# Designs tried in a protein design run: designed miniproteins, single chains. Part 7

Each design is a single chain, and the fold is of that chain. pLDDT is the mean over its residues in the fold that is shown.

## One batch from the design tools (miniprotein)

Design m224
Fold by ESMFold2-Fast:
Structure m224 (fold): chain A 80 residues (1-80)
Amino acid sequence: SMEVERIEVRIKTLELMKKASLAAQEIIKKGREKKMETLSEAERKKLEEKLEEEEKAIEEDVETLEKEIEELEKKLEELK
C-alpha cells in the first residue's frame, strides 16, 4: 500500500528530526558544563537563563515530534 509506505517514510523522517533535536540538546548541556567553570557569577546566571530557554524550545520541539510520530504509528497499525 502506497499509504502505508508514505506513513513509514514520514515516521522515519520525524525520528531523524527528533534524533537531531536530542543531539542538539546534549551539545547545549555539555557546552554549559564547560563554560560554567570559567565564568563569573553574573555571567553564569545570564548563560543559565539563555540555555534554559534554548533547552525548553528543544523539549517543546521533541514533544511535538513525539506526538506526530505516535499519531502516525496509530494510523499505521489501523492500516495493517
Scores: mean pLDDT 81

Design m225
Fold by ESMFold2-Fast:
Structure m225 (fold): chain A 62 residues (1-62)
Amino acid sequence: GREEAQRAAERAALQGSDAAGAAASAGMYTKDFGGEEMGRRAYLAALQGSDAAEAARLAREA
């Protein structure tokens, strides 16, 4: 559900706070050369959490 998807996505974001920082740093250089790479890194960070990945997918569709 919506709320469960949101909680799982939030947990993935918290788990990926470290990954978000690394992605932001890497994206600073890669953004100009490949902005979609930044999106992939964020998506891959969400995929790190199996449960969070599905919840994030449902949240995006919702």
Scores: mean pLDDT 51

Design m226
Fold by ESMFold2-Fast:
Structure m226 (fold): chain A 56 residues (1-56)
Amino acid sequence: SVAELGREVGLSPASLSNALRNATPTVLRVMRADLERARGPALAERVVEYIRRHAR
């Protein structure tokens, strides 16, 4: 779930919900860069892929 992923990566559920609603290439790029700095590229890729799969 969004809440579970948020706890795992240290993002608020609101931040993830906003990303799911506004999953533009720009939003995804910025979020990936932030996660890469905090948690590394592998986790950043997983989070971006999750949002891409569930954002519609």
Scores: mean pLDDT 71

Design m227
Fold by ESMFold2-Fast:
Structure m227 (fold): chain A 91 residues (1-91)
Amino acid sequence: SLMERAEELIEEVRRLTEEIAKLLEEALAKNAPKELIKEIVLLEASATSLLMYLTILKKLAPDEITEELLKKAEKKIEEIRKELEELKKKL
């Protein structure tokens, strides 16, 4: 169902926000370059915004959850995941 898929995506984004937060903590502890820290912070902001958006829609406006919305969310999650892996390699 659309709602079940939305729940799965919310859980996936939540896991990504936790992983990005961990990477930020590691980068700060290692005194990583300021440019890298900024990229991690911006990625965390992107992931957190997506998490909040999907969570609020599911709770307050489930009728707005469409196939197109979930497809766009899935694409955004893939982009965040790719950027996270690239940033991990720079640390």
Scores: mean pLDDT 90

Design m228
Fold by ESMFold2-Fast:
Structure m228 (fold): chain A 110 residues (1-110)
Amino acid sequence: SLDELAERARKLLTEVFEHVANGDIEKAKELARKAADEISRLLQEAAGVPVRVDIEVSEDEVKITVEHPAAGLRLEIVVPKEVIKKNPEEASQYVADALRAFAERARAAA
């Protein structure tokens, strides 16, 4: 469901962002890979179409890429470290809301 996608994505991204805020980039990368896999599954279930999710963690930012190649839909979200450090939970909510909106668009394009 869209609600399950949004809630679970928020929780997973909050863990990633908290580690980024603390400068634990290697742990953030590990958590981001697991988050991308789980979010991809939930997004595919919510949208009913094949979706690819990638989460790239760097020293300066976290980049989330979501795409539905068959429909030519792509979303790229770049969250700067300064934004994450200010409020990891708010940053995670922003991304989760964007993922929900993408799932709705992907479903409509199917």
Scores: mean pLDDT 87

Design m229
Fold by ESMFold2-Fast:
Structure m229 (fold): chain A 95 residues (1-95)
Amino acid sequence: LYAQAGAARDQGKFEEAAALYQKLGDQGDSQAYVNLGNVYYKAGKYEKAVEYYEKAIELDPNDSTAYRNLAIVYKKLGKYEKAKEYLEKAREASK
């Protein structure tokens, strides 16, 4: 499933990629929620990207990748102080 979701994403199959990553995330795969957030981010749906990166952090609070991605989205939204905060959290979350 994970490889299939990645292939759909790389082929630009937004609906298929989103559905597969959603299924994996709902099964407790935090990295799938990170990838789902990335799919929404590339589609310009920044609020949805934030939502799924936050779900990834709820499943794995030590996921430095999800914190870095939140910082990138907050910069896109012009929220520079939040972006700095999440970059610091990413550093602390690294294992």
Scores: mean pLDDT 80

Design m230
Fold by ESMFold2-Fast:
Structure m230 (fold): chain A 80 residues (1-80)
Amino acid sequence: PDRERLVERLREAAEEARRAAEEAAAAGQEEAARHLREAARELEEAAEAVEEGDLEAALEHVREALEHARRAAEARAAAE
């Protein structure tokens, strides 16, 4: 079912963001790690909203996750 697959993919994305945050933290990229942790949280909240049938809330959480991912990428670029 579409909802279950979407929840699965959002949780997979959250796991990838957590993994990226761990890698960034290990590299001393604390600002990037912080933003990646926030992205992971937003993706988990999006998955929960999908499970509740609140697709508008899920979309807002995905947008917030993408903004945090963008800021993480900028922080990593700025840190050289």
Scores: mean pLDDT 86

Design m231
Fold by ESMFold2-Fast:
Structure m231 (fold): chain A 55 residues (1-55)
Amino acid sequence: SAAARAAVRARMLRETRKVVDEGEKNGLSQEEINKRLQEVADRYRAELAALDAAA
């Protein structure tokens, strides 16, 4: 549903911001931050694909 997809995207946005903020606070390199952001993107892409398959 559109509501379920919107909820997934909202969680992704919040988690993306948290990864960047915590990475900067912990002195992570941009490379490590980008790696973690890619992992977040991959996980949420899978969640959106699962929602599309279940619709």
Scores: mean pLDDT 83

Design m232
Fold by ESMFold2-Fast:
Structure m232 (fold): chain A 81 residues (1-81)
Amino acid sequence: GELKKKAEELVKKADKLLAEAEKALKNGDLDKAKKLAEELAKIGKELIDIGEKLGDLSYILTGIALILQAIGIEFDAELLE
């Protein structure tokens, strides 16, 4: 249904944002990397909520992974500052 389509779109968006965040870190665009990390954490939280509603552990685990990746990006950006 709608929630599954939204989850699939969020996963695709997260993949693009992860690539952009990696590029931002490599280019020294630390503020951009931090903003992208914040967006990734929000997507992760949304995927956890959708996964819980659907009973789909894959979306829950993907959401958790995205939150952890977002934390890592924020940490890397702070260390590079």
Scores: mean pLDDT 88

Design m233
Fold by ESMFold2-Fast:
Structure m233 (fold): chain A 76 residues (1-76)
Amino acid sequence: ALELIQEAGRALAAGDYERARELAEEAYRKGKNDPRAQAMALDVLARALEGLGDLEEARRAREESKRLYQEFQAKK
């Protein structure tokens, strides 16, 4: 999951928003029992969706990412 998140981040930095979306979605699926990895994947996904103009989907991804970060922080 972390490797895919890093690759998605690089695609995002390169302006390849479609590739960043695909990699972030795969990272989210593979991080199924890891709230930290899923939160990180959703954060990259939200930024990729913003680049693609999918603002509503980006907002939903950010909301879910914040929820998962709260779960991670609460678990300590």
Scores: mean pLDDT 79

Design m234
Fold by ESMFold2-Fast:
Structure m234 (fold): chain A 72 residues (1-72)
Amino acid sequence: MKVTVGELLKNRGTKSPAAKKFNEKLRELGFEDLVKNDDDVVNDDTIAAVTALAQREPGRAGEVLRSLEVEE
């Protein structure tokens, strides 16, 4: 299943399969500290941190964002 940043932003703060996949990818890529709530919820801090990383380290942020667009 493809997951996009737009889908995650739309479901921000709510439980969803997209949020769960995003949090799994964050953990796989070493951003475990950005996952603060349940596995199936993406919080505002996580979205803000990924956005800040895109400005500081585009490669790392791009890796997270790109991995969300890969089909299962």
Scores: mean pLDDT 59

Design m235
Fold by ESMFold2-Fast:
Structure m235 (fold): chain A 68 residues (1-68)
Amino acid sequence: MMEEAQKELEERALEIKEKYKDDPEKLEEAVKKAIEEVRPKAEELKDSGGFEEMLELLEEALRITEEL
């Protein structure tokens, strides 16, 4: 379910951001790991059309991390 995956990604991103706000390099690495863990779920949703929305969320999360 997209809503659940989005919430999980947001919560993880916030936790990672809070933990590593003083170290942007570790923050970026942690976010990449979270994205890799969520990617298999996004691939499963490809047939349901939810894959594109999930990909957008992953790209947005990565963009936010780069700005930190």
Scores: mean pLDDT 62

Design m236
Fold by ESMFold2-Fast:
Structure m236 (fold): chain A 89 residues (1-89)
Amino acid sequence: KVEELEEKAQREINEARGFVAAAKIYSKKDVNKALEFARKAEQEVGEARKYAEEILKLDPERGKQLMAEVDEVEAEVKKTRDEIEKKAS
């Protein structure tokens, strides 16, 4: 059960990172599309956090590690969104 939740959390984290990369690419060409990718990254971070919270209840040590990884990705998403918004100004 925990392994399945870890796989789901990791997939959401990887998808969030992918959307951040897409947002950065489009930030130079299409600001509206870049912001859409940033919003998708935010949604994937939210999903990853839910899985990490479930893991935290079953395996506190592994859950804490995943929560830290989710927090890192969330910070990157916020930074990326701020950079895109500055270019839109």
Scores: mean pLDDT 85

Design m237
Fold by ESMFold2-Fast:
Structure m237 (fold): chain A 78 residues (1-78)
Amino acid sequence: MAELERLEREAREELARAGEALEAGDYEAAAEAFEEAARLFERAAEAAAALGDEERARLYRGMAEEARRQAEELREKA
């Protein structure tokens, strides 16, 4: 549980960094932050699944997919 909470917190920190990069007009930095958030949410999904929490695992996978989509869109604009 503590590891899952840490991964979720770190993913949220990367989403905040993506927002800051977007405000600065740094689309490459924003894409990198979204890519890292997606990776952390994927790890959180695996941790949740290992704990038998399939609902949270599905939710985190959805967050990872959305973050990857944002990163791809920003990479095309960078």
Scores: mean pLDDT 86

Design m238
Fold by ESMFold2-Fast:
Structure m238 (fold): chain A 72 residues (1-72)
Amino acid sequence: KLAEEVRELVLEYLKAKEEKDGEKVKELEKKLEEIVEEVKKGAEANPEDNPAALAVLEGIAAAAKEVEAEKA
């Protein structure tokens, strides 16, 4: 779930930047900051096993692949 959520957020963020929707960019940046805080808390609780960090990386990689296919 978190990986898909991050993938969607990154794709929406890039689309909002392309459309020059500054307000939406700010809202999406705030949501991404909340996810970063969740990852930090996970790392503090168990630095060797952080499934939230892995999910974020997977979501970012998936979004990057989609953006690369849609490069305009």
Scores: mean pLDDT 72

Design m239
Fold by ESMFold2-Fast:
Structure m239 (fold): chain A 55 residues (1-55)
Amino acid sequence: SEKEKKEAEEKLKEDLKKAYPDLTDEQIDQIIKDLEQGGHDLKDIKVPTLYAPEP
């Protein structure tokens, strides 16, 4: 559902900020948008597996 997608998006955004605090909000939003447009299920995404920028 749309609600579940929004909750998954918010959780992933928080997880990315926690794991990679050097990422800007804009970079995090872009990553999530690219994943969603690529047909990825945000609920199944693991931050270390999918995106690992240099700290």
Scores: mean pLDDT 68

Design m240
Fold by ESMFold2-Fast:
Structure m240 (fold): chain A 74 residues (1-74)
Amino acid sequence: SVEELIKLLDEAVEKYKQGKMEEAKKLLQEALRLLTSPEAKRKLVELLELMANGAPLSEVEKAKDETIEAIKKA
């Protein structure tokens, strides 16, 4: 469901804030597996790359919000 996807994204960003990068990545990979929308998948991949590159939290939170918008639009 959309609610479950949003929860996975929120939990991933919380793990990222805690420096738990592997746990954050695993949660985003689970969300990616559940997505069917090509646009939402692209946004989630962008979020994954930002986290992998150690992007500032503000950029990560913005990418999370954009991914959630893409999920809701689908």
Scores: mean pLDDT 85

Design m241
Fold by ESMFold2-Fast:
Structure m241 (fold): chain A 66 residues (1-66)
Amino acid sequence: SLIEALENALKELENGNLVAAASGLHEILKVRPSEELREALEAVRAGDAERAIELVKRILEKLKQE
């Protein structure tokens, strides 16, 4: 599930596991390309965990409402 994969990436981000989070987000991007998800991955790669968390939460909120 896309939601489960994003929730797993969010948990990795919240635990400070940026490498695992980046890997997970990259795999999701291969299946479901999106600009918002790319921005989240770029934030992780820049070491901006707070921004990455905000972006992933925003994506999850939109998906759960649809």
Scores: mean pLDDT 84

Design m242
Fold by ESMFold2-Fast:
Structure m242 (fold): chain A 69 residues (1-69)
Amino acid sequence: MILSTEAVDKAILRLYLEGKISAEQASAIGRKLKDKEKISTEELKEILRENGLSEEQIEEVIRLAEEYD
């Protein structure tokens, strides 16, 4: 599946506002997405995992991004 980076950014912002991830995690993920309009779920999972998100948090980001896309 391919997701818009706008939808992913909204999902990450929601996790940050809910206190589930740090500002540093949200910022690092945003930097990885800044030059992209779309991203595969495979590449997204790798970026999220590399930035310390749990598998549960990764699944929540993908679910929310699918809803926002």
Scores: mean pLDDT 85

Design m243
Fold by ESMFold2-Fast:
Structure m243 (fold): chain A 89 residues (1-89)
Amino acid sequence: EIEKLRKELLKLIGEILDKIGDIIDLEKEIEELKKKREEAKKAGKEEEVEEIEKKIEELEEKIKELEKEIEELKKKIDEVSAKLDELLG
């Protein structure tokens, strides 16, 4: 029983770490897009600016989804940790 709960806890932690990695990658992509947006603004390329801004918005929404999923996983970790604490005394 303790072995199963430990394995479940490690799996949940792994899923959170994967999602944090995805957020870091998305944040990096957003920063690169922000630089391209500034270049497009200076060049007077209004359509390119709008396209980049839409892409940034889509990536920001993905980050929000991942943050929500992490919150749900943290709640599951708390539940598993409580069961482990009960068994370990």
Scores: mean pLDDT 87

Design m244
Fold by ESMFold2-Fast:
Structure m244 (fold): chain A 89 residues (1-89)
Amino acid sequence: DLERAAELYERAAEALEKGDTKEAARLEQEAVRLYNLSRSKNQLDIDISDSLSTMTYNVMLTLEKASEEKRKEAAKELRERAERLRKEA
């Protein structure tokens, strides 16, 4: 559900802040999966058309070699996404 998706976005942000970009990417993908399930309530009927999850996943992979500051900035965006989802829940 949305609450669990928000938790996973927060965990992805923590992993990214620690420099674990692969774990952050994995958690982000799982968060998107739960978000899609919550939208359909019981089943996945509709995809996220903007592919925001794919964008974020690719960004996280490129952040593997990025500066600590850029990783912290991306983590902030993930935390903001989590807050937004919690407000929708």
Scores: mean pLDDT 67

Design m245
Fold by ESMFold2-Fast:
Structure m245 (fold): chain A 79 residues (1-79)
Amino acid sequence: SELEALSGELLRLLLKMLKEGVSPEEIAERLVAELEAAGIKLSPEERKQLKEHITALAEKLQKQPLEEIEAGIEKAFPK
């Protein structure tokens, strides 16, 4: 449940940044910083891989209706 709560909060932060027009690269930097602030320890290699994955995800999500992304987050990570 703690991991689910963290995942939901990070996805909601991702959606907020997409709505604000933040670049995929900046979204990746901010989400990685939030994970590290939450106590998740990442190696340099893990940090790089995670940034690459989040950047790719943000780029893909920019091509989708934000309302559908929001509904998907609420379904997967209900409040």
Scores: mean pLDDT 78

Design m246
Fold by ESMFold2-Fast:
Structure m246 (fold): chain A 102 residues (1-102)
Amino acid sequence: MIKLEESGGGIFKEGSSATLKGKVSGKPEGHYTIKWYRMKPGQKPDDPLEKLEFLDAKYNADELELKLENLKKEDSAIYIHAVIDDKGNIHMGDGIELIVIE
């Protein structure tokens, strides 16, 4: 069973840095990609990946860190990592919230 774990969210001050970590266990053998997405305002959790803002990807990795530097209030969003296998199967994490305050 595939397991997607996200960490590093929470409340941060403007001008600070955050590191979001996406980890995958129970992944299929063969080629796969781990990717980070940002959920745009007004999007639903079941929206197609093509509607989400793509941020970063790593090929054949079980962990991908997303480092956000010089945080702005506009960086406040839900961040989702996903795994896409060589057959096109998509597994999404639950999402992690990042809130940027003064």
Scores: mean pLDDT 79

Design m247
Fold by ESMFold2-Fast:
Structure m247 (fold): chain A 71 residues (1-71)
Amino acid sequence: AIEHLRKAIEAARKGDGETAIKHLEKAKELLKDDPGVVSTLDAAIKAVKKGDYERAARIAESALRLVEGAQ
């Protein structure tokens, strides 16, 4: 899950929406038991589909922090 989120963030920052969505969908499948994370990843996918790659990257980074555990 974490590696897919990192790849999605990198792809979004490069404007590669297809690769970003692919990795976000993989992360959703691996994290489907966490509805909060899934909802956050859905928001990131919607941002990519709108062409808002900067927002998508920021949302995906938030999901990465949630998955890494609250400190």
Scores: mean pLDDT 79

Design m248
Fold by ESMFold2-Fast:
Structure m248 (fold): chain A 101 residues (1-101)
Amino acid sequence: DPRKTQADIALDLGRYYLKQGNYDKAIEYFELAIELYDGKYPRAFTALGEAYLKKGDVEKAIEYYEKAIKLDPNNVRALKGLAEAYRKLGEFEKADEYLKK
């Protein structure tokens, strides 16, 4: 599927911008990756969570990490991201529960 190949390229470009600290550009590419994968791209949802967490939007980060684990319940990166996000909110018990899943 050419759209899925384009989604993987968009994810990689988003990762590049995330590494450069351009969080808004990273978010644009991760959203494009999700659209190209018909909304079923756990890796791109995890990446959106990471981008929003780096922007300080903890609530948005949680939303996208939860979308990632709904599609892939064993997504270790998304589970660790949720734990970090809840830790930033001071919800240490909830953070610990996600690390034990």
Scores: mean pLDDT 87

Design m249
Fold by ESMFold2-Fast:
Structure m249 (fold): chain A 58 residues (1-58)
Amino acid sequence: MEGLRLAAEGRYDEAIAAYEARLAEDPEDREAWLNLATILERAGRLAEAEEYRRRAAA
């Protein structure tokens, strides 16, 4: 929830950091991978967004 709020405010770096911290705690959190991919896409980082979506599917 916190990471999505940061992304909505345009604070993409902070949103990315929040989800990366969550994934460090639980690497199998598919929702965190998907949300991180969405934030990267919103930030215009499309190649990274695709990689994270692919990891969410694994």
Scores: mean pLDDT 74

Design m250
Fold by ESMFold2-Fast:
Structure m250 (fold): chain A 57 residues (1-57)
Amino acid sequence: MSELQRALADMSMLALKAIVEGDKELADEINAAINEVAAAGDAELAKETLEELEKKV
């Protein structure tokens, strides 16, 4: 598994957690970030984005 794939998987888990907690706005924000990171294909950007999202969950 690449570092990019791992970060995307971890972001997907955060989105699921937000949905379970009833925070639709946070889930939507996380899904938007996943799309941007996947489009960029940059593992470092993915890690930085994951760290920022983890602070919000």
Scores: mean pLDDT 83

Design m251
Fold by ESMFold2-Fast:
Structure m251 (fold): chain A 98 residues (1-98)
Amino acid sequence: MYTGTVLIETDGKDAEKAAKIALEIAEEVAKKYGLEIVMFATFVLPDSNDPSKKIAMITITLSGESKERVEKALKEIKERLEEELKDLNVKKIEVFIG
């Protein structure tokens, strides 16, 4: 079993909208590649660089039996997120294979 995680960091005010878009994209891509979403979480925390501001951290973990399918899914999710979230204050979008 292979896992892959998508991490999105955005302004705290955009947390709900970014989380909704990210989950919709992840669900569509997971279905396309025959993967399962095993974790979805959103955290709103003080910004480590500026504690007067809040950041949102959105994490989605996918699981599957094929490393190649997990990698392809993560790449597609990242590309779609970069396009769909371009009008939001996104600080980073990162993907990790576990």
Scores: mean pLDDT 86

Design m252
Fold by ESMFold2-Fast:
Structure m252 (fold): chain A 71 residues (1-71)
Amino acid sequence: MTPEEALQKGIEALKAGNRLEAVDYFREAALKGDEEIRRQARVILTHLALDGSGEVAEKAREALEEIDKEN
């Protein structure tokens, strides 16, 4: 899976209501993508992390922490 494919699959997973799966795809896009793909994935993860409490928001925060450690 390319980072561009990961970003696309994340968006489709969000549309389908598969929010936990979407976080995994956006994490992959943010770690492996070019500057623009990484920026888009990080923005989406930030919104998911801020949308409240629960497993999706927690997983998005963990993904953002991992991305920050790689940069």
Scores: mean pLDDT 82

Design m253
Fold by ESMFold2-Fast:
Structure m253 (fold): chain A 68 residues (1-68)
Amino acid sequence: SVKDKLEELAAELNKDPRIKATIVGDDTLIIETTLSVEELIGLVLRIIGDYPEFSVSVEGNTITVKAL
């Protein structure tokens, strides 16, 4: 399910102590980071590539992933 994919992504991301990934509801993942701008861009591109069915938006150092 979409929620299972978000939970798997959250668990993987939370292995990095600079990342806090939290699921909100059944369709949204909020990723709070202390990453550099270069590392943040790299992470965003990786998520877009791996999950083309998700929308990705960035505000400062926070990435929001939402199921379409």
Scores: mean pLDDT 85

Design m254
Fold by ESMFold2-Fast:
Structure m254 (fold): chain A 81 residues (1-81)
Amino acid sequence: DEIKKFVKLLKENKLKEATELFKKLYEKSKNLEEFIKELLKEIGKEVGAEVDENTSIDDLVASILEKDPELYKKLNEVMDL
């Protein structure tokens, strides 16, 4: 799963590889909002946040920031174009 690979690259501080993978996944996405939501759900699971089908993007962001602010900082750095 490419999203799981992306999260692993972020955790390993391989930001260049994470950025290249993010760009490829972003370009292949038919729905950018759904792609970002699925990405945030996977990151949320990795940091131990409570994630369900009804969790909003804002709540996912807040949970990730609370559980692992360094990982969230890396995510923002990779997503910055």
Scores: mean pLDDT 78

Design m255
Fold by ESMFold2-Fast:
Structure m255 (fold): chain A 66 residues (1-66)
Amino acid sequence: VSPQELANRVIGLTLRAIGALLEGNKEEAQRDIDALRSVADEAEKAGHTEVAEWARKQAERLEKMV
């Protein structure tokens, strides 16, 4: 998996989670946050440390909003 593909997943999941939070859908937001953590783990295993750190930071920020 390329860093670009992983970055695109982080962007998509972050936007989905924000949309879910704005609509009061905490269950969907939590699923998207969990998916962001999975992307972070995948990025770390692939050696894409910067993308992994970014994905984790997005998940942490969103988790505080749930």
Scores: mean pLDDT 85

Design m257
Fold by ESMFold2-Fast:
Structure m257 (fold): chain A 68 residues (1-68)
Amino acid sequence: SREQLILETQRRLEELEREAAKAAEEGDLETAKKLREEGDRLARELIRSLGGDPDGVEFYGPLLEEAE
């Protein structure tokens, strides 16, 4: 479902941020940056796939709130 896809994507984004934070703590800032960029691309692609504008705050915000 739409809600399930949003929840799964949110969990993946949190996992990528956790990995990025770990890489940054270990001094691998380039890997941390790449992991965060991966997360951004994933989020934007999901928003687009759901028929929204990835730059549309109202579409992104309400969807993330539904997932919480």
Scores: mean pLDDT 71

Design m258
Fold by ESMFold2-Fast:
Structure m258 (fold): chain A 67 residues (1-67)
Amino acid sequence: VSFDVNDIVQYLMSIPGASSLFGATIDGTFGPATQAAVKAFQRLNGLTVDGVAGPATVAALEQMLAR
């Protein structure tokens, strides 16, 4: 399944406590759906596709949210 950037942003904004999503990703409790969304976001933004919300992935997400 492929997501565009807007799908990922809307997904994150729809989750209660979006900030806790990043914490869950770091802790490894986020689940396969969140990992898939992170990988899709990385692919769409030309980042390394590893499913980890690293600094580059977080920065890209923050830029899209601030658009």
Scores: mean pLDDT 59

Design m259
Fold by ESMFold2-Fast:
Structure m259 (fold): chain A 84 residues (1-84)
Amino acid sequence: MKKELEEKIKELERALREERDLEKARELGEELVELAKKASIEEQKETLKRLDELALELAEVDPEGARVVGETAGKIDKIIKEKE
């Protein structure tokens, strides 16, 4: 699962930074949430940390992209709290 999560995060970053496709980014975010549901708590926490970092990096240059990433991170955080 870790490799699949990392690849999906990279796809999300490309959609936001290179393609600037917010709709694709939202779809990739939902796919990330579904992958995270099947992942270990450790993998979920690593994914959340990576998404939080990406959202902070985007906040000043792409506020809409940062919002999409933040929403995805929020959904994963809820999954972690439910499983703990």
Scores: mean pLDDT 82

Design m260
Fold by ESMFold2-Fast:
Structure m260 (fold): chain A 68 residues (1-68)
Amino acid sequence: SLEEEYRKKLEQAVEDATSEAEFYARMAEILRELIKKLREEGYSDDEINVRVVKLAKYAQELWDKKKA
């Protein structure tokens, strides 16, 4: 699924990023790609927003754990 694919991309971004700025830049690019793909699959704006927010929160939690 797209959610599983992009979850893995976000996990990799957390692993690879060496600074907070790099992490946010990588996350923004990944989520921008996800939004485009979800629109192409016919998801509504509300459905896209729910999915993107969920994945952004997940990535933030992983980043916070990494830097602790």
Scores: mean pLDDT 88

